# Designed miniproteins, single chains, continued (3), part 65

Each design is a single chain, and the fold is of that chain. pLDDT is the mean over its residues in the fold that is shown.

## One batch from the design tools (miniprotein)

Design m10251
Fold by ESMFold2-Fast:
Structure m10251 (fold): chain A 95 residues (1-95)
Amino acid sequence: MTPTSEDERAVLISVEIEPGEPTTATATGLVLKEKDGKITEVTLITTRYKLEDGEIVDEEVLSVETYKADELSPEAKEALEKLEKALEEEKRRLE
């Protein structure tokens, strides 16, 4: 039996680091779920981390927003495709 190919790709959008004791880092990321090269689900996650001596000592999820492909407006789908293409071009420039 051929398993369904489902791929999950995490994309980090931004990290804000506030130095202190403890150091605070706020990370915003997208988690994209793809099936047969088509995005089926998009999750926007904002997480706050507390760091001591470079180790994560606390994690707090500030927000989680999940959008299924069927729940995305045509305009939102077009914006997401443009964003994904821009991120792929930026990845090519960093190589």
Scores: mean pLDDT 67

Design m10252
Fold by ESMFold2-Fast:
Structure m10252 (fold): chain A 91 residues (1-91)
Amino acid sequence: MEALLARAAEARARAEAAFRQVFELTDAPDEVRRAYAEEGVRAAREAVAALREAAALTPDEAERARLLAEAEEIERETELARAAVEALLAR
């Protein structure tokens, strides 16, 4: 379980870093910026999967609800980031 939580935290950090690069690399080609956005989505999916697996393994109902809520938050943040990237690259 601790390994799954560590993996979720690491993957979430990677997703945030990848999406940050999309906005910081203003002189990079759209293809490079899209590649970072794709990496952000992949890392976010990894974080969500790890949190859901941890939730399935915990016998504590409150902890399970907390982990699932965090996974849902990451999914919402990822959809907002994706929409922002699409708007940025559509111009």
Scores: mean pLDDT 85

Design m10253
Fold by ESMFold2-Fast:
Structure m10253 (fold): chain A 93 residues (1-93)
Amino acid sequence: SKLAQLEAELKALEEQEAAIRAELADEEAIEARAERLLERRLKELKLPRESVGEEDREKAREQARVVLEATLGLLKAAKDFLEKQIEELKAKE
Protein backbone atom coordinates (compact mmCIF):
# COMPACT_ATOMS: atom_id res chain seq x y z
CA SER A 1 0.00 0.00 0.00
CA LYS A 2 1.25 3.49 -0.89
CA LEU A 3 -0.26 4.77 2.37
CA ALA A 4 1.72 2.20 4.42
CA GLN A 5 4.91 3.17 2.52
CA LEU A 6 4.42 6.91 3.20
CA GLU A 7 3.62 6.24 6.89
CA ALA A 8 6.84 4.16 7.18
CA GLU A 9 8.84 6.99 5.55
CA LEU A 10 7.30 9.51 7.99
CA LYS A 11 8.25 7.27 10.95
CA ALA A 12 11.84 7.03 9.64
CA LEU A 13 12.03 10.85 9.42
CA GLU A 14 10.63 11.16 12.99
CA GLU A 15 13.35 8.76 14.24
CA GLN A 16 16.04 10.79 12.40
CA GLU A 17 14.67 14.04 13.91
CA ALA A 18 14.76 12.52 17.43
CA ALA A 19 18.39 11.40 16.90
CA ILE A 20 19.47 14.89 15.70
CA ARG A 21 17.69 16.56 18.65
CA ALA A 22 19.43 14.16 21.05
CA GLU A 23 22.82 15.02 19.49
CA LEU A 24 22.11 18.78 19.80
CA ALA A 25 21.35 18.27 23.53
CA ASP A 26 24.61 16.31 24.06
CA GLU A 27 27.68 18.58 24.47
CA GLU A 28 30.05 15.58 24.17
CA ALA A 29 28.43 14.56 20.85
CA ILE A 30 28.75 18.15 19.54
CA GLU A 31 32.43 18.23 20.55
CA ALA A 32 33.03 14.88 18.79
CA ARG A 33 31.35 16.16 15.60
CA ALA A 34 33.35 19.43 15.77
CA GLU A 35 36.61 17.47 16.19
CA ARG A 36 35.77 15.33 13.11
CA LEU A 37 35.02 18.51 11.14
CA LEU A 38 38.38 20.05 12.15
CA GLU A 39 40.32 16.83 11.36
CA ARG A 40 38.73 16.68 7.88
CA ARG A 41 39.61 20.34 7.16
CA LEU A 42 43.20 19.95 8.42
CA LYS A 43 43.65 16.86 6.20
CA GLU A 44 42.28 18.69 3.14
CA LEU A 45 44.61 21.68 3.78
CA LYS A 46 47.57 19.42 4.76
CA LEU A 47 47.96 21.28 8.08
CA PRO A 48 49.22 19.73 11.37
CA ARG A 49 46.83 19.42 14.34
CA GLU A 50 49.11 21.76 16.32
CA SER A 51 48.08 24.65 13.98
CA VAL A 52 44.58 24.65 15.59
CA GLY A 53 43.82 26.85 18.61
CA GLU A 54 40.86 27.03 21.02
CA GLU A 55 39.16 29.73 18.87
CA ASP A 56 39.15 27.28 15.91
CA ARG A 57 37.61 24.58 18.13
CA GLU A 58 34.87 26.99 19.31
CA LYS A 59 34.06 27.90 15.68
CA ALA A 60 33.93 24.18 14.79
CA ARG A 61 31.45 23.54 17.64
CA GLU A 62 29.28 26.43 16.37
CA GLN A 63 29.48 25.04 12.80
CA ALA A 64 28.46 21.56 14.02
CA ARG A 65 25.35 23.02 15.70
CA VAL A 66 24.46 25.07 12.58
CA VAL A 67 24.68 21.96 10.37
CA LEU A 68 22.48 19.91 12.74
CA GLU A 69 19.89 22.72 13.02
CA ALA A 70 19.80 23.04 9.20
CA THR A 71 19.26 19.25 9.00
CA LEU A 72 16.32 19.55 11.43
CA GLY A 73 14.81 22.23 9.15
CA LEU A 74 15.08 19.92 6.14
CA LEU A 75 13.59 17.00 8.08
CA LYS A 76 10.65 19.17 9.21
CA ALA A 77 9.98 20.24 5.58
CA ALA A 78 10.11 16.58 4.45
CA LYS A 79 7.75 15.52 7.29
CA ASP A 80 5.28 18.32 6.43
CA PHE A 81 5.35 17.21 2.77
CA LEU A 82 4.77 13.52 3.63
CA GLU A 83 1.99 14.37 6.14
CA LYS A 84 0.21 16.36 3.40
CA GLN A 85 0.54 13.42 0.94
CA ILE A 86 -0.82 10.98 3.57
CA GLU A 87 -3.76 13.31 4.31
CA GLU A 88 -4.57 13.74 0.58
CA LEU A 89 -4.35 9.96 -0.01
CA LYS A 90 -6.68 9.23 2.96
CA ALA A 91 -9.16 11.87 1.69
CA LYS A 92 -9.37 10.13 -1.74
CA GLU A 93 -10.44 6.78 -0.18
Scores: mean pLDDT 86

Design m10254
Fold by ESMFold2-Fast:
Structure m10254 (fold): chain A 105 residues (1-105)
Amino acid sequence: DPNQQNIGPLLTKIRNKAEELEKLLPDELADRIYQRDPDVRGIAEVIRQLTGLSRKAAVVAALVLLYDYLGEEGTREHLRTVAQLSDEEVDIAVEAAKKAKELIK
């Protein structure tokens, strides 16, 4: 069950990589996802409360958790249908999630 990740060490890794995570998404795309996607926004706000991360870094971290839960194709469909992103924006967001996941391994 991907929801049974050990959250304490994961939050520490996310906090330690905040600057690198923030660089993985364009500001406009991070803001668009945050405004349009209540699920990503909800996860990002929890991460911000627990870690003190910027909104942008928290959105990237939230995309990692979404990717772990839904997989690649599920994340693509979620971003297209809920966040209403273009195919190009979905590709950028999914690549950001993959790169972020490697950073916090």
Scores: mean pLDDT 85

Design m10255
Fold by ESMFold2-Fast:
Structure m10255 (fold): chain A 60 residues (1-60)
Amino acid sequence: SDEEIRRRIESAEEALKKYPDDRSVLQVIVRELEELRKLTTNPELIERIDRLIEEARSLL
C-alpha cells in the first residue's frame, strides 16, 4: 500500500514537472493527491503529498 502510494506520488511529481502551465493537469493532480492523503498515515508520505498539493495550487 505505501509502495503503491509512493509510485502515485512520483507520477504526480513527474506530471507537475512536465505540465506546470496546464490548469487541467494541475487540477487533476490536486484531486488525486487529496485522495491519496486519505489512504495513508505515513508522515513522510503525507508531507510529500501536502508539499505537492501546495505547489500545484500555487500554479493555479
Scores: mean pLDDT 84

Design m10256
Fold by ESMFold2-Fast:
Structure m10256 (fold): chain A 85 residues (1-85)
Amino acid sequence: TDQRIQQLRQRGSQGDSQAYTDLGMIYLQQGQYDQAIDWTNQSIRIDPNNWRAWGVLGGVYRAMGQIDQGDRYIRQGMRLRRQQQ
């Protein structure tokens, strides 16, 4: 909903990398790939170790037909996830 998007934007602007990852996922699910890329890149800029952001970025590139690039981003996310669990 619009309220959730506003809350996530506010949290992300305060340094919550996961909030921007959630925005990226919402826009990916809506097929708005440019916005999904922008929010996930902002998430990664806040926290480059946020493995979920890399996964979302990979999902966007796969959805756009850029499979090889998408798989590279997904592998980066998987690598970071293993280091954190």
Scores: mean pLDDT 89

Design m10257
Fold by ESMFold2-Fast:
Structure m10257 (fold): chain A 117 residues (1-117)
Amino acid sequence: MSLEEIFERFRELLEKLSTEQLKQALLALIDHVIAQLERLLERETDPEVQAFLEEVIKKLLEIREKIEQAETKEELLELFEEAYKLVKEAVSKLSPEQQEELIEELERVVRQLERHF
C-alpha cells in the first residue's frame, strides 16, 4: 500500500469517529510514527539525514501536544493534515528501504486502528 492510500484510509476512519475516539486514534498513529522515526534515527550515519529526522520528530512532538489540547473534531483533522504533510516530507528524504519500513509500520498501525474502532 502507498503512503497516500494509507493516509486516505486513516482519514476515512477519523471522519467516522467521535472527537474523543479521533483524538485517541490520532495520538496512537503519531506515537507509532515518532517511535519508527526514532528507530531510523538510531541507525542513521549521515549527519544531514540525522538532523532532518530530529527536526521532524521535534515537529511531530509539537503536533502531539496540540492534539492533546484540541477540543474539536475540526482542530484534530487540521492537525492530522499537518502531521501527514510532515510524514510525506520525511519519507521523501529517506532511502527506499527506510521508506518501505516506515510505510509498512504505518499500514500495520492503520489496520489495527480500523479493527479497534
Scores: mean pLDDT 85

Design m10258
Fold by ESMFold2-Fast:
Structure m10258 (fold): chain A 68 residues (1-68)
Amino acid sequence: MSKPQLIVEANRLLGEAQNEEQRQQAQEALETVENAQNEEEVEKARKQLVDVDVQLGVEDIKRAVASI
């Protein structure tokens, strides 16, 4: 995934964030992507975005269970 595609993905995660902690995690991931200056930094940013996406998914499941 290219840097512009990672920026789109980071903004998607930021839009999906439902609380301040999730917004901070998504914002930090976006900043990591935007500050990436080489392919290794872009790959690091991609891994960080994947970790944020997984964490948001886990929190959504926990919230769904708690609402029952």
Scores: mean pLDDT 72

Design m10259
Fold by ESMFold2-Fast:
Structure m10259 (fold): chain A 93 residues (1-93)
Amino acid sequence: MEAREALEELVEAIRKGAPVEEIRELAERAVEALSKAKGIPRREARLWIASGIMAMLQAQGKSLEEALREVAEIVGEEVVEELLRLMEEEEKE
């Protein structure tokens, strides 16, 4: 499976507003492909994919809360918790 192709399919599905079930399937394919292509753990690949999806959803005009909910549905709540923790550390409110 080509990582680039999997990522392109995921990006197009998100851009078109595809159902969460379809986006979830494409995200899992992208995670697997990216993990294998870069030789990184699936957990790390999942964080990269989650970050990318969140950025795309916010660029489409969704709020941070809406984007995080959709990302959790796609990659799982534990990944969103880790992503939020990383963002909290960087922004240092």
Scores: mean pLDDT 77

Design m10260
Fold by ESMFold2-Fast:
Structure m10260 (fold): chain A 93 residues (1-93)
Amino acid sequence: MNKIVIKTPATKEELERAAKILNSSGLAEAKVLPDGTLEITTKASLEQLKVAADRLEKAGIAKATINEDGTLTIESTGDAPLVASLIVRALQR
C-alpha cells in the first residue's frame, strides 16, 4: 500500500472532515496524526498517485511531491476537505 501525507494549516476539525471524506470513499484509509498532519493509506498504484498529484497542482491548492519510497507528500495552504475530495476523484480513475 502507498502512503499520502497532507501538511496544511487546517484546523483539527477540518482534518477530521477530510479524513471522513477519504474513509467514506472506500479508496483510502485516513488518520489525523497528533502533529496535525493527515496520513492516508491507499491501495492506489504509484501511477494513480501521480494523477492525484497532477490534479492537486493544476487546481492550484497544493504542492505535491512523490518520494522514491512511494510516499506522496502534499503541502496545502488550506481547505483540507477540498484536497481530500480531489484525491478521491483522482483515485476513482
Scores: mean pLDDT 76

Design m10261
Fold by ESMFold2-Fast:
Structure m10261 (fold): chain A 99 residues (1-99)
Amino acid sequence: KEKELEKIEEEIRKVEEEIKEAMKNNDKEKLEELVKKAAELAAEYAELLEGEKYKAVARVIEAATDAEATEKAKALGAELAALRAAGERVAAAIGFVYT
């Protein structure tokens, strides 16, 4: 159990580094793939810790400005908060690209 948690934690860290590179390169397609993997790993980690099933939510935020990115991130935060308020167990991963 502990070894499985450590393995997933390491995989999450690796995917997070790949996400940073994809964001740096504005590679939306690669970022979408990586963010999905990160969300799935986060859900597996949460399920292993809590013994309850978690929903994986992956989002890539596209923005032309920091202000737009912040606005969209706040909207997504509110969406996730509403899901949790409704009783949903959610594990989320978010990436950003500038267009």
Scores: mean pLDDT 82

Design m10262
Fold by ESMFold2-Fast:
Structure m10262 (fold): chain A 76 residues (1-76)
Amino acid sequence: GGKEYETLRELEKKANEGDKEAAKKVIKHLTGEIKDLRGLADRAKARGDDVTAKMYEDIAKKLEKKKKELEEIIKK
């Protein structure tokens, strides 16, 4: 079936409306993405590609801020 999984955008909308379960799902996804991005940044640094490493780190920082905002929703 098409789109059996809610998109991250749909989950984020529900989380903003106070849906703690939607917020938890987005947080789990962001946690995985942040880990993967930091791994990619580390690998880029290991090969001397500081520009690519910084790009992945900057994206990871943006996702960490978003994760923190969602964590504040689930604590209420």
Scores: mean pLDDT 78

Design m10263
Fold by ESMFold2-Fast:
Structure m10263 (fold): chain A 70 residues (1-70)
Amino acid sequence: SVERVREIDARGRERASRYEGLSEEELLRLLGFSDEEIALIERLKNDPEGANEEEKEFAFRVLERVYEAL
């Protein structure tokens, strides 16, 4: 129903507000990413052109998980 959609949206906003004070690294840890995965994300952010195809695929999976969770 429309009421359930509004509840989900309100919960999404409340959830986002809880993460507004966190660094990207802290947010990724809360979403279940390992320190090794976070380090790989940082390398890919600093040198995206130097990434191989497997590292790019990993980055896409991370982005999908972040958007799915938030």
Scores: mean pLDDT 67

Design m10264
Fold by ESMFold2-Fast:
Structure m10264 (fold): chain A 84 residues (1-84)
Amino acid sequence: SEEEQKKVLEEMEEFKREAEALVAQAPSMSAEELEKVKKEVEERAKELLKKMEEAKIDPMEITKFQAYVLSVLTELDLQIRKKK
């Protein structure tokens, strides 16, 4: 329903805000903390993507979100590599 779609899009917006704050804090985190955080981000993103598909969100919005998640995970991976 449109109500379910709106709620899922609001969860996506919250995820993006949290991910932005996390990326900003990443330089001050240890490699171990970043590896844990990366796994948590991956798990939350997978759960949210499932909700987006169940709610029948526009495939283009799902694709954009997948691209965003990949960019966040790539940045976290680069920060991990810098600390090893």
Scores: mean pLDDT 86

Design m10265
Fold by ESMFold2-Fast:
Structure m10265 (fold): chain A 73 residues (1-73)
Amino acid sequence: KIAALKAKIKAIGERIAALKAQQKALMEQLRNAPKDVKKISQLIGDILRTMGDILDLEAEKARLEAELARLEA
């Protein structure tokens, strides 16, 4: 029960770390992008989508951490 929640929290944390690394790589691509409005727009779109995914996972992790705190109380 508690062990399963801790495992899920850890897995989500690892997924968030992977997405943050991907976002950093996309931002580096944007910094080095040619003066091509279409390419820049695509990279910005990818960065925003990755940011949304990170926020969704951080919200889920927070919910699981709150449930864990409730069970440990």
Scores: mean pLDDT 81

Design m10266
Fold by ESMFold2-Fast:
Structure m10266 (fold): chain A 86 residues (1-86)
Amino acid sequence: AKELIQQAQRLVRQAKALVESAKNALKLGDKKKAIYSAQQAIELAEQAIRLAQQALPEYPEESQKLIEEAQKIIKEAKEIIEEAKK
């Protein structure tokens, strides 16, 4: 349903904002906040992937783009966590 795509889009936007928050926290030396924000971004991005996968049969192009964006967010958030643990 269209509502699944809209919800996945909102989750991707929220996850992207959390990645930016995590990068800023890391830049300021707040490793704890960087890890927390990045972990939240991963959780929202994984939820967005699940919703997009459910919408895939009806909205294949939009769902695929959302899955790809969410996967990039997860990768970037994991890199932030690894950097913050150094």
Scores: mean pLDDT 88

Design m10267
Fold by ESMFold2-Fast:
Structure m10267 (fold): chain A 77 residues (1-77)
Amino acid sequence: MKKKRLYIIFSAKDRKVTLVLVTPDGKVKVETFDASNEEELKKRIEEALKEKPDYIEFHVVDSQEKADELVEKIKKE
């Protein structure tokens, strides 16, 4: 059984949340939302949790630029 990974990345300066779902076959789904859009953010987090990820990692980064760098690193794994 292969593992699904969910990353929740908060960019403090830009006040955005980036959700990264990595499936066992190496597909990466990336969604970025403004933290002030609570309805959309809640919906997307709930949708990500419905995928039943085996791992959930929470990251806080200084900026969206750092969040994008982390996403590229995750894609390489």
Scores: mean pLDDT 78

Design m10268
Fold by ESMFold2-Fast:
Structure m10268 (fold): chain A 99 residues (1-99)
Amino acid sequence: SKEQELRRKAATLYSAGGIYLSAGDYDTALEFYKESVELAKKLGEKSKLLADSLNGLGRVYYKQGDYESALKYYTKAVESDPSNERARRNLEEVKEKLE
């Protein structure tokens, strides 16, 4: 169950990213979300977790005012899981910031 272990680790890193994002520690949040993305990519069949982690990266960049990086990661999140409503809404919101 190497797949189950990697999935659990990626999900834990994703959750940690969210905690640090909420605390305003953006550098630490980026590190956790990037690690979650790397692990989720190894689990190609876990497109939802990959999309969630990419959306997390986008949210950190958005909070930092880096709307171009936020656009990049929200776009990748929607490409990974087109049904991810949060990523779709965040993508629309960041496009409005870049007008």
Scores: mean pLDDT 87

Design m10269
Fold by ESMFold2-Fast:
Structure m10269 (fold): chain A 81 residues (1-81)
Amino acid sequence: SVEELIERALETLEELRKLVGDNLSDELYEAAVELIRNPAAPEERVAAVVRELLKAAAKAGDSAVGKAGELARLIAEVRAA
């Protein structure tokens, strides 16, 4: 269900936050939560938030980049559902 995909995306975001720590700003975290909960967000907004999440993850290393990629895939699945 869409609700299950949203829950999985939010759990993945929390795991990413733990890996990235303070390199993930509160503003970017809030933007990501809003994006996951709003499937009608414009594609430009989705691309911008995902890009910033990947940039933050890159500062924390390969495991964080992998988690950000997983989150990006889940966001795409929520929007396609």
Scores: mean pLDDT 85

Design m10270
Fold by ESMFold2-Fast:
Structure m10270 (fold): chain A 90 residues (1-90)
Amino acid sequence: KEKERREVVLFSAKGLTVAELIFAGEFDKERAKELVEIAKKVPPEEILRLMQAMVEGADREEVVRRLQELLKLSEEEATRLIENIRAMVA
């Protein structure tokens, strides 16, 4: 089924994206475990959209707010993550 195949692809992409976010955010082991657990509850398309927004240089304040809302990051954690992701793309 086309829809189910797309959902499996999105789920796999989400897992890879969450791993990339954890490495880029320089989270310690315990915080990384918490973030993996939080991310399980977030829809795949929202995780992928967040990564795209960070890579494309969307409004920083909006991205910080969404990271805080969806992944429960602090403002400092969100800012660090955005800066590191953008540095990797530059």
Scores: mean pLDDT 79

Design m10271
Fold by ESMFold2-Fast:
Structure m10271 (fold): chain A 120 residues (1-120)
Amino acid sequence: EKEKIEEELKKLIEELKDIIKAIAEQLKELGEEELAEILEEFLTSILNLDGEKALEAMDRLLEYYMTVKGLSKDEALDILESMLDSLYDSILSVTPDEEYRKGLEKLKEELLKWLEEKRK
């Protein structure tokens, strides 16, 4: 039973990664190739519960919005916060595994803390 749950969770994560790749490809078609690369890395690191890579990707997103899109720091941080909220609502809505959900929630707290520190 535990092995079956782990296998089903792995399949769900792979399906979510395929959706992320499809979204990234659509962004590339819209001319947003750099944004697509950073978003794919960010979303994949969250699904892998890789906090270090998620923070690195979020820092790249912040710099991208500020330097490439010319947004203010506050505007860029507001976009990142809104994106985190929307992303987590979506991921948690399709994820029934309690242990994985706890890992996602813990990572969300770490990412939100980073955003708060960047606003100072």
Scores: mean pLDDT 80

Design m10272
Fold by ESMFold2-Fast:
Structure m10272 (fold): chain A 103 residues (1-103)
Amino acid sequence: SELEEEMREILDFLEEESLRNKSLSEEQKLELIERLTELLERADWSKEKSLVLRALSLLSLLVQDMLRKGIPVDLERVRALLEEGKKAFPDSKSIQLLLEEFS
């Protein structure tokens, strides 16, 4: 469990670094959206609050980029996660702004 958690943190760090410092392909961004969506749907948000918030923030950035480019994403699943995120993290500006854009 400890080694798995450490590996997950390294993978999350690499994903954030790739988004910030390296041009990801549209296909890679869509794959990350799907992976983050699946992770968030399975995560215990009460136990992993910091990881969940980081994943929601990265998901929000990726989805906003795809929408700006006119690339279709599964907005129903993403909206459901963002609504849950708004309940769990009502002070999150990133979640609030993305929900407003989806309205």
Scores: mean pLDDT 71

Design m10273
Fold by ESMFold2-Fast:
Structure m10273 (fold): chain A 70 residues (1-70)
Amino acid sequence: SMEMEEEKKRAAGIVAAQRAIEQLKAQGLTPTSVTVEEVGGRKIRATAKSDEAEVVVEISIDEAVAEVYA
């Protein structure tokens, strides 16, 4: 249903944002902003930025659902 697709997109956004933040922190950097957007091909893109660098993570909605509901 449309409600289930919305829920999956939210789950994917959370997972993508968390991965982007964790990758930036693993480099010893402090995140200053995080943005999440829906992209084509059933994917979510998260961009985490710091004063020094940015990290972009793209995740499939289906992969994120498997991770969140495992």
Scores: mean pLDDT 80

Design m10274
Fold by ESMFold2-Fast:
Structure m10274 (fold): chain A 128 residues (1-128)
Amino acid sequence: SMFEELMKLTRETTEKIIELIENNASMKEILDVVKDWLIEAARVLGLSDEQIAQIDAIANAVKDEILSRMSDSASKEQRVQAIVNFLSLTIKRAYEAGLLSPEQVELLERALGALRLELIGWLQENPD
């Protein structure tokens, strides 16, 4: 199903995010991977190339906003929070722009919830 494909993509991306945080990758690199997940998720949800291009533009603006407020010395907890904030804000702005249906928002929010729970679980087992 579409939801099963979205959940598989989310699990694979969460593993990549954990690897990047453990290797002290830049927040720019981490948010680029998170943005790539959102673009792939949008394709799974059946969005057009034109809708995806608009979501990419929104995501880039949100990414720049978050990066301007982040420190290069950010803790693991701060990095996880930045990832969640980036996705939540991008999904919200895309919905407000008319690029996502309520049903697509619900599926993306479920996927984000799963990603958030996995990152929090990892963080509890691997504190700073």
Scores: mean pLDDT 91

Design m10275
Fold by ESMFold2-Fast:
Structure m10275 (fold): chain A 98 residues (1-98)
Amino acid sequence: SSDDATRAAMTIGGRTNDPRLIDALLRAARRAREAGHDDLADAFRIGARVARNSTNTVSDDVIQQATDLVLQAGRAAREGDVDRAVDLLRQAADVVSS
């Protein structure tokens, strides 16, 4: 659901301000928007905004894993697979929370 996506994206943003993750969230937002999934696109954009205001950091390995998952979520959204996009975004949130 869009609420699940927003919670996951906010969790991701709250854990790090790394530019790679911010860029990945913004790319995922664009892909979701292109597919007409405006609520999902808004969730990704909210995550990016939260990340810009975060002072937290996590390891480079965690950033890389979360970035890859967010980019996969964006691709799933572009293909119209909203459930997969939300699941991937939740996996990214779990990775940054470990």
Scores: mean pLDDT 89

Design m10276
Fold by ESMFold2-Fast:
Structure m10276 (fold): chain A 64 residues (1-64)
Amino acid sequence: DQSLHDLVSDLSRRIADTARRDGVDAARRVADQWLEQLRPQLSDDDLQFLRTAADVTLRALEAS
């Protein structure tokens, strides 16, 4: 019963926390690994949506 909304929130939180502690490159790796783990459980559309959300979050952190 995974909600896409909950996945986006968790992803953004993980990215922000990792970037603050270990830098943006580490956050990108964490996001990529997490999305690959979720790939078999998600539709292509949902996976692409999460990848877009991750990219937006990472770009915002890189611009800070």
Scores: mean pLDDT 80

Design m10277
Fold by ESMFold2-Fast:
Structure m10277 (fold): chain A 61 residues (1-61)
Amino acid sequence: SDVDKAVEEIEKILKEEKDPKKRSEKIREITNRLKNEVGASEEEIKELEDRIVRLVIELNA
């Protein structure tokens, strides 16, 4: 799914991009692409946000 692809891209960014500002910009770009270009639903965006939060917790464990 488009959400799964976005989560995979964001996970790579979280692991590879060490600059917090660049990391936030890249993540925002992916989220905006899903919302504006792919036409993801509010439910899909919420799923993406929830999965990002979980990834951040897991990577900081």
Scores: mean pLDDT 79

Design m10278
Fold by ESMFold2-Fast:
Structure m10278 (fold): chain A 72 residues (1-72)
Amino acid sequence: MRAEREARLAELERRRASAAEYDRLALEARAAGDLETAERFLELSIERGVEAVKEAVEKTVKKIEEEKEEKK
């Protein structure tokens, strides 16, 4: 049911669910035969994973820039 899926997604977003949690939910939905929900959770898992990597890279770049700027 679409409305129930949207409510679950909203709850996960509010809880700041991790990429791993979305991946697990995608596998559970796939096992239950709900391919549409599984695909949606997989997309969110990838999105959250990319966000985490991007944040880590940005923090690393800032540290390198700060070190270079300090040394000049």
Scores: mean pLDDT 71

Design m10279
Fold by ESMFold2-Fast:
Structure m10279 (fold): chain A 104 residues (1-104)
Amino acid sequence: KSSFDVLRQRILDHLRQAGDAVRNGDVQAVERSLDRAAGYMEQIVSLLDSVSPETAAARDAAYDAASELLRLVRSNAPLSQQEEAWQRFVAATQRFLALAEQDM
């Protein structure tokens, strides 16, 4: 049970909480879950001896997806658009995690 596995699980838990908050229309809970996920992603980066350009790009893509989700939630966009943005954020974050694991 590595530090990476613990941080990965915490990120996945916050992704799930963000999805629940989106479905419940809880803007503040979405913001908190996204902030905490980003914090754990930075902790993962700190575990790496070196960050590949691919992992750095995947992290930036995940942060862009999180910003877009937050924009849609704050603007009270249709729920279908918020859910699509959340799914894009989940996919981008999972790609970051897979690439970061390769950099370990």
Scores: mean pLDDT 89

Design m10280
Fold by ESMFold2-Fast:
Structure m10280 (fold): chain A 70 residues (1-70)
Amino acid sequence: GMSEYQANLNRLIGLKLQKIGLQFEKRLLQERLKTATGAEAAALQAKIAAIDAEIARLDAEIKKLEDKLK
């Protein structure tokens, strides 16, 4: 129904905003990685990998909701 459609739209907007935030955080970590070495570089790479995994999870949820809204 229309109320279910609106709820799904609101959730989709929230997920897209969360993804934008994670993409911004990833850019900051990538910038720091350019000057990092040794253990610091390894820690930053691990954090970037964790963010990439979370973005992939959000992309799957976004796709699922977009498919429901078609």
Scores: mean pLDDT 88

Design m10281
Fold by ESMFold2-Fast:
Structure m10281 (fold): chain A 102 residues (1-102)
Amino acid sequence: SPTSEKLRAEVDRLNAEMTRIMQDLAAGKISEAEALDRLQVLNRRILGLAREAVARGDRRTLVLTVASQTVQYMHLVSLLGPDSPLVKEQGRLLNELTRLEK
């Protein structure tokens, strides 16, 4: 549906923003604290979008969001190690998204 296409396009935009945060962090352009703040703002938007998808019966958008956020979690673990505050924040989002699948 047009609404599902719009939700998917918004998820793609948020994933691109996540990639920019990771690139800026890896390049030393932003601090870990600034990256964490930006990630927390982004993750609130992602969770809100996932909740809207569930409320509309758009299970496909939820499944694709869980999949993409799992990939981002693995990238953060690889880049920063499991003890990073950014990895813990991404893990928190992934746990919240996984609860929505029930």
Scores: mean pLDDT 84

Design m10282
Fold by ESMFold2-Fast:
Structure m10282 (fold): chain A 82 residues (1-82)
Amino acid sequence: LGGLLERVTGLAYRAGQRMSPEQRRELLEAVSDLQRAVSAGDAEGVRRQFKRILDLVEPVMSPEELEELRRVGEELVRLVAG
């Protein structure tokens, strides 16, 4: 679980380097909200925040990076949902 969350955070950090300061701030808020949802065992919250992250990073990530992020996020949701 922690490793998957670290992977999402790492991918988001890299995407943030290609974004405006305003967009980067919003992305960091979404990552923080994702971390809270994971800690709370809130599968619905994890899905919601992960979708928010995807929407924010889609314009600045390659198709390969997006595929990796989707894969990691789907597994994270599955593990939190039980």
Scores: mean pLDDT 84

Design m10283
Fold by ESMFold2-Fast:
Structure m10283 (fold): chain A 75 residues (1-75)
Amino acid sequence: RVRLVLEKPIPDGAEVEVLDSKGRLILRTTAGDSSETGVVEFDVPPFVVQLFAGTELTLKLPDGSEVKGKFEVVG
């Protein structure tokens, strides 16, 4: 499980695309209740954690808006 600390809140339950610093798609997931607090938690494959821990990532929302966040490992 990982935590992405966002620069701003996103809508609860939104489908999001997680992009790396070069705009490449890492994964797709659904934002939970915590998304409105500026923190999104989700499960990722172990290799994603290893490659992107401590990096800045971009979340792309269904409406095409983008939000930056910092990738943190929480479990």
Scores: mean pLDDT 70

